# Ledger of designs, part 78: designed miniproteins, single chains, continued (4)

Each design is a single chain, and the fold is of that chain. pLDDT is the mean over its residues in the fold that is shown.

## One batch from the design tools (miniprotein)

Design m14703
Fold by ESMFold2-Fast:
Structure m14703 (fold): chain A 76 residues (1-76)
Amino acid sequence: MSPRQQLEEILQELRKIKNDKSLSNEEKLERLRELQGRLQALLQQIAAEDPSLLPQLMPLLEEIEKIMKEIIEEIR
């Protein structure tokens, strides 16, 4: 999968976590931590393989950051 597709998948999973009314706040936090780990690993891979992709991916990264903050705010 391309890095863009992997980031889009992370964004989709974050949106599912935010909107999943069956998940407790603790379960949402655990899943958020797993996705944060996946995001960090992917960003390290992009930086190592093709850092020129980062400007193109910035709007998607900003959306991911925004939704992560929204989830954290709702849990607090």
Scores: mean pLDDT 84

Design m14704
Fold by ESMFold2-Fast:
Structure m14704 (fold): chain A 83 residues (1-83)
Amino acid sequence: MEEVREYAYRKGREAGLELLERHSGASREEIEASAELWGRYFAEAALGKDSGLIRPVSEEEKKALEEVKAAAKELEKKIKEKE
């Protein structure tokens, strides 16, 4: 369970960074700070909770969230299959 949470957070932060770097005119430091919020939001959403920190509105943001959720579920299944 802890491994799924950590994995979802890491994937969410990576997805957030890609979205923010592509669409933001902000500095690297500002992008990194925002990516932390995206990471937390995506990780909690992948685990079935909505933190309300970020609201995905674009198709790219929604797709990134779906990908993080799918990756987290796949890892959870692999862990359960071994135990």
Scores: mean pLDDT 70

Design m14705
Fold by ESMFold2-Fast:
Structure m14705 (fold): chain A 100 residues (1-100)
Amino acid sequence: MEEKLELLKEAVRLVEQGKYEEAKEVLSKIFPKVAEKPLETIPWIAEALRPYLEEDDIEAALEVLERVINAKDVEEARRIALEVGVEHGLVLLKEGVSKI
């Protein structure tokens, strides 16, 4: 599990550096199906993963990765990544309100 978390974090760092091809290779070590995806899908995978990787939630990160890679095209992958971001934001808002 920890080795997969480090690979996911490395892939996100590579995307931030514009190294999408290298990020795709790293992600394909975790999910071989990523190797079949268009390069333009890679930044959306990284965006969806980022909040869960910051929380070290490997199980949620892997679930989100599978969700995005099962998208039929780049536009669906983008939509899923944005939806995941909204879902995560809503959880944080609920927790914040509970603490106030």
Scores: mean pLDDT 74

Design m14706
Fold by ESMFold2-Fast:
Structure m14706 (fold): chain A 80 residues (1-80)
Amino acid sequence: SSMSAEEQEERRKKMEELLKKELAAFMERIRQGGMDALEQQLRSTLDPESVAIALAIIDKALAGKPFGEILEEMSKLAKS
């Protein structure tokens, strides 16, 4: 690999911090009543199977599930 283990770990931490910030902002929008608008947008852009996966991810996020579980669900969405 062209990168050291320390460089890879620092990049991982930066990515995790950025994703946590994005997730927090997303959760705040849902909390403020953006859920219906978000669901409508998802249904207009994604197929029914992808919408179901996306809604499951949102449900897990709202339930305070570990970030790792949320990433696994996102991986499923990317594969569908």
Scores: mean pLDDT 66

Design m14707
Fold by ESMFold2-Fast:
Structure m14707 (fold): chain A 84 residues (1-84)
Amino acid sequence: STTTVTLKKGESLTVVVKEGETMPETTITVNSGRLSVLVEVDGEFFTGFVLSKGDVVTLPAVSGKEVVITFTALEDATFTVTTA
């Protein structure tokens, strides 16, 4: 599936995948602006990115752990989230 998200500068979106669920392989494509992405697994820092227009990052599938992804717009930004 694919979802398009638009955030204004300074806005954040948090996505939580609970323990016992599976986060599928997730691809983030930045269509405009700049975006900070923070990924935490079981409450611990896993990875993070600062992404600009045209950047693509793929997060691996995670099973059996809580995953929290926080998207923060550093500029007015539009991005797509695609799941396997």
Scores: mean pLDDT 85

Design m14708
Fold by ESMFold2-Fast:
Structure m14708 (fold): chain A 69 residues (1-69)
Amino acid sequence: ARSGRDAILAASGGARRVTAEQGVRGLVAAGFSPATARLLVEAARRRHPESGDVLTVDQLVEGAGEAGG
């Protein structure tokens, strides 16, 4: 099975930085619902305001791991 990080990277074409829209698509590809994916991207943006209009895949994976606890 692919790890969640690998699934997000594959959905993003291997990009290390993604827009909010690309992040939502990556999280959906990793098995999250579109509603949960949007909430996780919003939470990551609030946690990392310094990232501006883009997030790293690692920031999205971190938020997804915390939401699973």
Scores: mean pLDDT 70

Design m14709
Fold by ESMFold2-Fast:
Structure m14709 (fold): chain A 71 residues (1-71)
Amino acid sequence: SPLEKIKERVKELIDAGKSPEEIAQEAVRLAKEMGFEDPVAVAGKVIGELLKEGIITDKQAAEIARQVRKL
């Protein structure tokens, strides 16, 4: 699904050690490219799911979410 593709891309960026700013920008960019009506909300949902799954820490989730809100 499009949402799973965004989630996979975010995981790749985290594994590559990318900054919260770069992760947020790419998640929102990809959501826009895939035609989501609210790409910022979709990016936020992806970050929330990764936190729930234990893939990212509370601190990482908060920092990325702050950057997503700026976009």
Scores: mean pLDDT 86

Design m14710
Fold by ESMFold2-Fast:
Structure m14710 (fold): chain A 72 residues (1-72)
Amino acid sequence: DLEEKLRKAQELEEQAKLYEQRMTDLSNKLLAAGRKGASREEIDKLANQMMEYLGEKGKADAEAAQLRAEAE
């Protein structure tokens, strides 16, 4: 179903946008943590969370692109 694939692609695109916003927020938090001399463990946790969001965004973007290609 063309409409179903396009709708799912739009939902995934919105999800990717949410992860991008969360990554921006984490980037600012990571910079602030570094400036205040946070422990390596605290910085590593923030960096790992960033990598997780990057992975989820990538998956959502790729799936949305595939669904749009199939709908064309």
Scores: mean pLDDT 84

Design m14711
Fold by ESMFold2-Fast:
Structure m14711 (fold): chain A 91 residues (1-91)
Amino acid sequence: SENEKLEKLLKKKLEENKKLVEEILEKSKDEKIIEQAKQALKDMEDTYKKAIDALKNNDDKQALIEMFRFMAASGEIITLENQVKLLKKKE
C-alpha cells in the first residue's frame, strides 16, 4: 500500500538521522550542539509517530503537516553535523 511505502521511507530517514546524531555526540564536546541534536532527533521521532497516526486515520492534511515538521527536524540535524565538521577543521 502507499501508506506502507511512505512509512518505510520515513523510518529509513529517521534511522539515517539517528546515525548522524550518534556521530555528532561522538565528535562534539559542545553541550549546546549536543542538546540541539538530541532535541532535533526527539522532534523527528515525535513527528514521525504523528505522521504515521495521521496516515492511518486518512488525515492527509495532518500527515502532510507532520511530514514537513519531520523534514524540518532532519534539516536541523544536517545543519548541526555540518557545524561540527567546520569546528573540527579549525582545530
Scores: mean pLDDT 87

Design m14712
Fold by ESMFold2-Fast:
Structure m14712 (fold): chain A 89 residues (1-89)
Amino acid sequence: MEKLEEEIEKLGEIAEKNLSKETLEKIVKEVEPFAEKAREEGKSMEEVLDKVIEVIEKEKEKTEGKEKEGLEALLKALELLKEKEKLKK
């Protein structure tokens, strides 16, 4: 468990280093309405993570260079976070 959390943290650092503030803000704005609705409806973290992953994958297709590397790292971190949530069952 600890090792998985460490890997997620390292991927998050790579994403933070490679992503611009504008790219992060765009993703947050697109995800925010879904996260808010999920909170109101008491939906699981896994469902919110699925939506975030979907948004990032679409943004990655339009992105090149350093920002694409940041989005790939962020996507991998979210996939691992989703796996961690499944292991709690």
Scores: mean pLDDT 76

Design m14713
Fold by ESMFold2-Fast:
Structure m14713 (fold): chain A 107 residues (1-107)
Amino acid sequence: MRKEKINELILRLLEPEVEEARKNNDLERVKRLIAVGMAAFRMVVEGKPATVEAAREALREILEEMKKENSLSPESEAFLERIITEDEELLERAAELAEKVREELEK
């Protein structure tokens, strides 16, 4: 499926940063990179524009779905809520990643 290719591209594009964060035992950066990937995946799959507001909306939708499924710890919920409300840099990174994934899909 196209979704599988999108997921593979996101993982490949984030791999160097995830490996660096793991090597430095920076678990918070690993969590941030996972959030970037989740937002970018939803944005590409749903055809959202590559903007900070679209990235914010994507994470809000993910957070609400995970809450309904009771699949979030209180810590993970608080982490995602903080990103949605305060972390413009992460939201910009997610938008940039979504754009890059779309460019790779057009090749």
Scores: mean pLDDT 83

Design m14714
Fold by ESMFold2-Fast:
Structure m14714 (fold): chain A 78 residues (1-78)
Amino acid sequence: DRLRRLVEETARRIAESRDAEEARRAVREGLRRLEPLVTPEQYEGLRGSGRQAVRAIERGVPPERAARAFRESALYIL
């Protein structure tokens, strides 16, 4: 269950971010750790989910809500 743990860790880091830049770093680190464990198709989906979370925060969505959406979409992809 390493995949679920990494997704949930990434979501927690997004939720704890103070701004979009911190969220982008959380997403980048999470994707780096997930990449060798998933298919290329899953990775593209996860990258999209991360981008959506960062953009949501840039547009004023609270990080906790963006993190929840990321977690839901990422677990759906896996």
Scores: mean pLDDT 89

Design m14715
Fold by ESMFold2-Fast:
Structure m14715 (fold): chain A 55 residues (1-55)
Amino acid sequence: MVEEHLVEMEADDEEGRRALFESAQVDGWEASVVEVRRHPGGGPDVELIRLVTPP
């Protein structure tokens, strides 16, 4: 069975994104950036990261 989760993260949070990807890989999940949203008002962009279990 395939499970999918979406996580919102600030684009400037490179350390958090790296940690999330590393944790996902350890647990056997596939992690990918699927969307980047511009922050209203000119703050940092928000990345949507998709976590999927392998089939």
Scores: mean pLDDT 74

Design m14716
Fold by ESMFold2-Fast:
Structure m14716 (fold): chain A 81 residues (1-81)
Amino acid sequence: MTDEQLRAELIALLRTAKRDRASHETVLRMLEQFLADLEARGASPAVIALAREVIALFREAVARGESTEAALDRAIALVEA
Protein backbone atom coordinates (compact mmCIF):
# COMPACT_ATOMS: atom_id res chain seq x y z
CA MET A 1 0.00 0.00 0.00
CA THR A 2 1.40 3.44 -0.97
CA ASP A 3 1.71 6.57 1.21
CA GLU A 4 -0.69 8.28 -1.25
CA GLN A 5 -3.33 5.57 -0.69
CA LEU A 6 -2.95 5.78 3.12
CA ARG A 7 -3.23 9.59 3.00
CA ALA A 8 -6.42 9.20 0.91
CA GLU A 9 -7.81 6.73 3.52
CA LEU A 10 -7.10 9.29 6.29
CA ILE A 11 -8.88 12.06 4.30
CA ALA A 12 -11.85 9.72 3.70
CA LEU A 13 -12.03 8.91 7.44
CA LEU A 14 -12.02 12.62 8.37
CA ARG A 15 -14.64 13.51 5.72
CA THR A 16 -16.88 10.61 6.87
CA ALA A 17 -16.60 11.79 10.50
CA LYS A 18 -17.60 15.32 9.41
CA ARG A 19 -20.53 14.07 7.27
CA ASP A 20 -21.81 11.87 10.14
CA ARG A 21 -21.40 14.74 12.67
CA ALA A 22 -19.27 12.49 14.87
CA SER A 23 -18.50 13.55 18.46
CA HIS A 24 -15.00 14.56 19.60
CA GLU A 25 -14.70 11.20 21.43
CA THR A 26 -15.76 9.22 18.34
CA VAL A 27 -13.33 11.06 16.01
CA LEU A 28 -10.38 10.53 18.38
CA ARG A 29 -11.27 6.83 18.75
CA MET A 30 -11.42 6.49 14.93
CA LEU A 31 -8.07 8.30 14.50
CA GLU A 32 -6.32 6.25 17.20
CA GLN A 33 -7.67 3.01 15.68
CA PHE A 34 -6.44 4.18 12.25
CA LEU A 35 -2.96 4.89 13.71
CA ALA A 36 -2.89 1.39 15.30
CA ASP A 37 -3.89 -0.14 11.94
CA LEU A 38 -1.13 1.84 10.16
CA GLU A 39 1.48 0.58 12.66
CA ALA A 40 0.19 -3.02 12.35
CA ARG A 41 0.39 -2.82 8.52
CA GLY A 42 3.97 -1.51 8.64
CA ALA A 43 3.16 1.91 7.18
CA SER A 44 6.07 4.29 6.49
CA PRO A 45 7.38 6.53 9.32
CA ALA A 46 6.20 9.56 7.29
CA VAL A 47 2.55 8.39 7.18
CA ILE A 48 2.64 7.37 10.87
CA ALA A 49 4.05 10.83 11.75
CA LEU A 50 1.27 12.50 9.68
CA ALA A 51 -1.43 10.48 11.50
CA ARG A 52 0.07 11.47 14.88
CA GLU A 53 0.22 15.13 13.77
CA VAL A 54 -3.48 14.99 12.80
CA ILE A 55 -4.37 13.51 16.22
CA ALA A 56 -2.33 16.23 18.00
CA LEU A 57 -3.85 19.01 15.86
CA PHE A 58 -7.39 17.69 16.54
CA ARG A 59 -6.78 17.46 20.32
CA GLU A 60 -5.27 20.97 20.44
CA ALA A 61 -8.06 22.49 18.31
CA VAL A 62 -10.81 20.99 20.49
CA ALA A 63 -8.93 21.94 23.70
CA ARG A 64 -8.97 25.57 22.44
CA GLY A 65 -12.78 25.43 22.26
CA GLU A 66 -13.06 24.88 18.51
CA SER A 67 -16.04 22.85 17.30
CA THR A 68 -15.52 19.25 16.15
CA GLU A 69 -16.38 20.37 12.59
CA ALA A 70 -13.76 23.18 12.69
CA ALA A 71 -11.14 20.75 14.09
CA LEU A 72 -11.95 18.24 11.31
CA ASP A 73 -11.66 20.98 8.64
CA ARG A 74 -8.19 21.92 9.97
CA ALA A 75 -7.16 18.23 10.01
CA ILE A 76 -8.39 17.72 6.42
CA ALA A 77 -6.49 20.85 5.27
CA LEU A 78 -3.30 19.57 6.94
CA VAL A 79 -3.51 16.14 5.23
CA GLU A 80 -4.35 17.71 1.82
CA ALA A 81 -1.36 20.08 2.02
Scores: mean pLDDT 84

Design m14717
Fold by ESMFold2-Fast:
Structure m14717 (fold): chain A 91 residues (1-91)
Amino acid sequence: MYEEILELIEKARKSVEEGNADEALKYLQKAFDLVKEAIEKGELTPEQLKEIARKFVEVANLALEKGFTEVADKAIEMAKYVVEKLNEMEL
């Protein structure tokens, strides 16, 4: 799951670079659905969650540069969720 999550986030990033906001949102949602499933199953380490959150922030920053506010907002909320779960595991 971890590698699949990272591949989907990378596809979202490329969709933003190509100017395809709808496709970026689809890949972000697929990645986030897998993140939630993997967290529920205990299949992600704290280090993997940290990297996933970082990748969502990277997509959000790129989307903001391109003016895709909805993509940026979704990616930021997904990153916040992952950080919250990371804090629950380490604190």
Scores: mean pLDDT 86

Design m14718
Fold by ESMFold2-Fast:
Structure m14718 (fold): chain A 85 residues (1-85)
Amino acid sequence: SSMDGYTGLLYGELLAAKPFLSPEDYERAKELLDKGMQIRKDAMDNFNAGKISWEELKEKVKEAQKLIDEAWRIIGEAMDKYLAE
């Protein structure tokens, strides 16, 4: 599915960046991706089950995206460091 493809792409890029990340930055980026994807999945599942409103879904998706964006910032900074050399 498109969702499975997006998840695979996110974690694939993290794995590709692993040689350019410190162990601490890799674990932090992984933690942020895991947490963001879990919040997104739980919010979508709860919305589809009628347990949360559309407004609550939007807020949870924003929360998840903020975590994913932070993971990408960590990855991007490490890649920029190695590509600029």
Scores: mean pLDDT 81

Design m14719
Fold by ESMFold2-Fast:
Structure m14719 (fold): chain A 66 residues (1-66)
Amino acid sequence: GPGAERARELAAQAAREGVGAAEAQGLKAEASYEVVDEDSALVTLRTEAGERRVRVGADGSMEPVE
């Protein structure tokens, strides 16, 4: 649905931004994202400094996942 599509687009953007920011600091980085429900997606960013996960909502909200 439109919510899942929007969350996916925002998650993809967050993943690209995270990789770009890490690379700008000289770190190797990779990111993945997956749709979790009808209006949210989970972004995983993996760098030499460690792994971070963020839930991205269709409304643009971002919540760290530990």
Scores: mean pLDDT 81

Design m14720
Fold by ESMFold2-Fast:
Structure m14720 (fold): chain A 99 residues (1-99)
Amino acid sequence: MEFERRMLERGARAVLEAAELLEEAGLHEEAERLRELAERVREAVEREDFEAAREALAEALALVARLAEAEEDPELRRRLLEVEIELTLSLMGLSVAEL
C-alpha cells in the first residue's frame, strides 16, 4: 500500500546516500553494489513485488552495517551508522504496516 511503498522509497534513498558517501571515500565497488541494490528496490516497487524490494533493502542494510563496523574514518563510520538507523527504521515501518 502507499505507506509500504513510501517506506521502501525512503529506504532506497538512504541506500543511495550511503553509495554517495562511499564513492566520495574512494570505495567505488561498494558504492556500485549499493546503487545496484537501490535500483533493485526501485524496480521491485514498480512491479509491486514488495517482498523482493524488502529483501534487497535488507541486503543493503547488512552491507552498510558491515561497512560501518569495518570503517576506520570516524566521520564516515558515523554517517554510515546514520544510514543503518534509517534503513532499520524503514524495515521496521514495513513490518508494522504490512498488515
Scores: mean pLDDT 82

Design m14721
Fold by ESMFold2-Fast:
Structure m14721 (fold): chain A 99 residues (1-99)
Amino acid sequence: SEEEKVKKEAKKELERLREEGIISEEVYELLVEYLETEEGEELVKKAVERAKDLEEAVELTLQLVAEELFKKGKISGKQLVDITIPFAMRLIEKAVAKI
């Protein structure tokens, strides 16, 4: 399904963020575990419904999951920002490349 593709790509992106030292091992484990919950599956479905393509669906999934964990007090505001900055930077790079 599209949801399974998005979840797989989201996990790959989280692995990359961990390997690059952008997020800690503990934060990585929390995000991956949450994606496998019923609540996490609902967020993946919302991302797929709202996104224009696979890349946007992955980015939106990670944003929604990080925001939910922040609301639940499981990650800090700094950790939320660390997770979302790489996607914001990619959007800026794409915008600049079109100029």
Scores: mean pLDDT 79

Design m14722
Fold by ESMFold2-Fast:
Structure m14722 (fold): chain A 65 residues (1-65)
Amino acid sequence: MISREESRKILIEQLEKIINDPNASEEEKKIAREVLEAVKNGELSKIPEEVQKKALAIILKSLDA
């Protein structure tokens, strides 16, 4: 099973991929940067649930494409 620590590491890697992806939109990159900064600063709980859901949707889209 993937631990919480491993899940966070995967999340960071996926967010960095989106930020550096030439096929990602500026809006997707902006959301990815906001969530990545919050995760790195330990402030993920301060991110609104709607923003977290949008980030997850973007990550899942990048994995399924």
Scores: mean pLDDT 74

Design m14723
Fold by ESMFold2-Fast:
Structure m14723 (fold): chain A 81 residues (1-81)
Amino acid sequence: DPIERARKLFEQGKYGLAQTMLDITIIGYIKNGDYDSAIRVLKAAIELFGPSNRRYWRRLSEIYRRMGDLATADYYDALAA
């Protein structure tokens, strides 16, 4: 589980490696059209690295827009502003 591996790296103080592992995993799911898994990993990244990381909110907005959920996309876009 990439989320569990990233949490273990975070607990070891390896914050950059934890973030890189989550980012690679998110990009992989998006490329494969697995938006549900990408959303799950993005939410875990926000929990680990804090809600002030605008990059993750922008990614959530983009995914929901691609899924046709414009209301949820606009909500996350506002959180990224």
Scores: mean pLDDT 83

Design m14724
Fold by ESMFold2-Fast:
Structure m14724 (fold): chain A 89 residues (1-89)
Amino acid sequence: KRVDKEVLEEEIEVALLAIELSVARLALDRAERAGDRAALEETRRRLEEVLERAKELVERAKDEEIRRQAEELAREAEELRRRAEAALA
């Protein structure tokens, strides 16, 4: 049994991005129900940050499974970002 430090660091990053995406999803849901424009703008900004970091991880990930997880997170973040943007229109 051994740990690859590089893969472990990427696994931690994916886990943190998934948590941030979940928090942003809940924040978006709440902001949409309340019609809170300021909260929608903040959530859109957070989703853009998550999307950017997920895309960066896709480019540099050396593990195929981590890359696939990062790609999925990027797709979800983009979908939620578009929802926030639409709610602001």
Scores: mean pLDDT 84

Design m14725
Fold by ESMFold2-Fast:
Structure m14725 (fold): chain A 84 residues (1-84)
Amino acid sequence: MSIRERFLETFRELLLLHYDEERAAELVAELEAVVGELPDEKIAAYTAVVEVMLDAMRAGASMEEVMERARAVFERLRAQMAAA
């Protein structure tokens, strides 16, 4: 499975926590058009953040906790990219 396919699947799962299947599919289709032009490194970074958010939300974490975990992953990825 490509990194883009993994990102879109993970994002769909996140959307299904807030939207029905029809609306989630519509939003994923809009995102797919934009994501096709992004480099793999950015898609991988976004995937890591979305996966952490999805896991936290499924565990019943508050939105504040979800955002804190997402920020920590994003800061880690930024530091790795700056070092490379």
Scores: mean pLDDT 75

Design m14726
Fold by ESMFold2-Fast:
Structure m14726 (fold): chain A 67 residues (1-67)
Amino acid sequence: ATSLLTQARDYVTTARTYLDNGDYDMAMTYGNQAITLAVQAMSLDPSLTKEGTEIAVEASNIINDAE
């Protein structure tokens, strides 16, 4: 579960980099993948709910900024 959160954080970082470079399609793609991984991590380990929620919110903000 923790490994999924680590990957989700990496995808958030990647999505933000694409957003900053004006690649909105890639920012949305990696943002959506980060949300999926964070949700999976929280489903497997409820103790990760706070961290997973923070990652999902950040990814959602990136997606909204890319739209």
Scores: mean pLDDT 81

Design m14727
Fold by ESMFold2-Fast:
Structure m14727 (fold): chain A 102 residues (1-102)
Amino acid sequence: SAEEKKKEAEEYYEKGLEYYKKGDLVKAGEYYEKAIELDPTFDEAYYNLAKVYEEIYKITKEPGYLELAIEYYKKLLEEFPDSKYIEEAKEKIKELEKILEE
C-alpha cells in the first residue's frame, strides 16, 4: 500500500542518515535513492541526496557528482516549491553551476 511504501521509505531514509553520520557518503546516497523510489514525494530525501552528491564531489572532484547534485537540487525546486529547503537549494544551484563554468 502507499502507507507501507512511505513507512519503508522513512526506514531507508533513516539508514541513509546513519551512513552519512559515519562518513559513508556513497551508502548514504544509495539509501536516500531507495527512499525516493518508494516515496517520490519525500522532499527531505531529495535535499539530502543532492547534499551527499555535493559532498562526494568536493572529496573526489568527479564531475558526475557535481552534475547529480545540481540535478537533485533542481528537482527539489521543480517538484516541491513549498519545501523548507527551497532557499538553500537555490543558493546551492547558483554556487555549483559557477563551478561548472570554471
Scores: mean pLDDT 89

Design m14728
Fold by ESMFold2-Fast:
Structure m14728 (fold): chain A 68 residues (1-68)
Amino acid sequence: MEYGEKAAEAGLKGDEKAALEALKEANRIFGPDGADRAGKEAVVRLLDAGDEKGAAAVGKASQEASKA
């Protein structure tokens, strides 16, 4: 999912606002299920890269975006 990829890229850069914006965009286009899917994809990508802190930050952003 393109928004999951954008959120993962933002997480790797430490840009929590960019990650949140990507996940909010996924919610706007695909609804809460789309935001959740994008967030999970981003978390998996960050964990595969060894960035546990980035994964945690994106997970939090995904939960916040799904409420918007």
Scores: mean pLDDT 76

Design m14729
Fold by ESMFold2-Fast:
Structure m14729 (fold): chain A 100 residues (1-100)
Amino acid sequence: HMTPEEKKLREELEKEFLRYADDILRQQESLTGKKLTPEQREKLREWARKLADKAFEEILKTGNFEEALQKARDYLTRLVQALLDGNEEEAEKIAEEALK
């Protein structure tokens, strides 16, 4: 069961991680000249939402907002890089590790 404040925090985390994923993807596509497919972009967004759930649970457990946010951002950056390198197997492994 979640309080109204906890629901708001989870919504804000999801929006922030989706924004970060889009920002880092745009930056990396610009720098490398590579592009993700629509399916890869949707998969990245799905992972960003799941990472927001994980970060939310970690924040409730530890109270450490900055650490949870930094971990999720690191995973999102690594996922973008693996997908742009065409290494879908590595991206899936990163996602599995992040979502343990």
Scores: mean pLDDT 86

Design m14730
Fold by ESMFold2-Fast:
Structure m14730 (fold): chain A 85 residues (1-85)
Amino acid sequence: MLSPEERRQLGLELARAHRDLLNGITESLPSDVIKKKHDEYLSLWNRLRQQLSDEELDELLDRISDYLTLAHLQGWDAAEAAFRA
């Protein structure tokens, strides 16, 4: 069973991987670089899918959605600070 601290850390890692993928797409990085970022995101997602219940995954996805929304409105630094709180 994952501790609350481990769940927060894994959620933050997944949110950061999603951010890095979106930034790569927005900056029009080479397709091989985008593919690597996407593969890293999928690897984290698959790991979490195996370790968390459907309810825990839904809660984590809601937090990531809030993080991405805050990042769009206030920037990545503000979103990361809020996610760490």
Scores: mean pLDDT 75

Design m14731
Fold by ESMFold2-Fast:
Structure m14731 (fold): chain A 56 residues (1-56)
Amino acid sequence: PSKEELEKATKAGARAALDALEAGASQAENQRAGLRMMAKVLGISEEEARRLAREG
């Protein structure tokens, strides 16, 4: 994905993680909600989204 697409997906993931936190989710669940949203926005798997997050 492009840098712009990654930035947009990261922001969407951060919002999803915050929503999960407000709903009483654990930190691990918040992180997963963020990754799931990032994967959805980019059209990739959760595993691929986790790989991209590790790369920066």
Scores: mean pLDDT 78

Design m14732
Fold by ESMFold2-Fast:
Structure m14732 (fold): chain A 63 residues (1-63)
Amino acid sequence: PPVRVEARVRIYDENGNLVAEGTLRADSLAALYERAQALAKEIEKKTGVKVGRVELTDVREVP
């Protein structure tokens, strides 16, 4: 059966301030990481804020 990976994402700026938080789902851990990086770049583009850290927590397999 198809399994997906889900994780809580938190994105911080260069000063350690939380700028975005949410839940991401993807078909693999690698794809989940790629989605998190894409989200970070989109935030930089829209806000002009530089991302300093992307954190993935509570990683789990979901149906």
Scores: mean pLDDT 81

Design m14733
Fold by ESMFold2-Fast:
Structure m14733 (fold): chain A 83 residues (1-83)
Amino acid sequence: MEEIEKLKKEAEELKKRYDDLEAQVNSARDGVEFLKKLYEKYPGAKGAYDENQARLDTLEAEAERVKKGYEQLKKEIENLEKS
């Protein structure tokens, strides 16, 4: 019983982290789109665009990792509830 509740709490925490990361990804994506438009008019913005694209890639990778952890915990909870 307590083990299932512990896993549910951990899954809730991972879901919050995933939601936070998705918000950060969306904000970073908006920033990348803004910098891409800026770079089209001002070539000096290319460096900022490249840096923000790399950060977006990192955030997307982190979000995917957290999502997989959340799905794995959900599966473990389902297996324990069958017991």
Scores: mean pLDDT 84

Design m14734
Fold by ESMFold2-Fast:
Structure m14734 (fold): chain A 95 residues (1-95)
Amino acid sequence: MMEELKEALEKAIRDLEEIGENLFSSLSPEEQEQLLGNVEGLVERIIETKDRELIERAKEVLSEFLEKHRDLLSKEQQERLEEMIKRLEEELEKL
């Protein structure tokens, strides 16, 4: 059960990394907002697993995404990503 969930979440993280590297700069503001909402939901699900490797990978991908796209993101979008990264980091410290 947890192994199947971990595999699905790992795939979602890989999909996010691919979108961030190849597609994000081509997205409309509406598509960017939808993506960020989906990412916030994904982060909550990852945190609920208490899986260190999964949380570390999500933090890595989101940190790289933020650094790569900082100049393309609004202040509000940057703050949302920074809050997600902070939450992942705080959960890692509790494990």
Scores: mean pLDDT 80

Design m14735
Fold by ESMFold2-Fast:
Structure m14735 (fold): chain A 89 residues (1-89)
Amino acid sequence: SDEDIAKAFLKKLLSYSPNASTETKETLAKSLFLSFDFDGDGTISLEELLLVSGMIGEQKKTEAIFNALDKDGDGKISFTEFLAVFNTL
């Protein structure tokens, strides 16, 4: 499912973090979210997600990841939507 693709992507990102094993899920989610939010508007755009997924070789899965995270379909990912998927890891 798109959710399984998004979970695999988030787990892959965490594998590059030296502190992933010592941090809480909420702290890790906040750190990753801020890394995606390049313009600081408090949301993640498809363009911002594409840049990050492209850097780790997951570019072809970006739309599936975005669709899984964008629960209300407004074209932006809020921290609440991001955390909801992250809590299922």
Scores: mean pLDDT 73

Design m14736
Fold by ESMFold2-Fast:
Structure m14736 (fold): chain A 88 residues (1-88)
Amino acid sequence: SAAEEKAKEIVEEIIEKYRKKADELYAALEKAGASEKEKFEVRYELLMETLKEALKAVGGLSEKMSQELKDAIAQLEAQKAAWEAAQA
């Protein structure tokens, strides 16, 4: 549907913006000599913020896309919890 096509375009635009910002941020972290933990935390927060922004932007346009974004967010939260437990 037109609404689903619009939702896909919105998500793709947000992801492209994320990739550019992530590349710049990763380069800055490497130059600063950031630890693997700091790199993980910064990357994780940026990706999580991006997925939540995409979910908010999609809203009611596509239930399928909203569910896929919610699933991705839940998976990332589980991965962060596992990473934090491993660092304890």
Scores: mean pLDDT 84

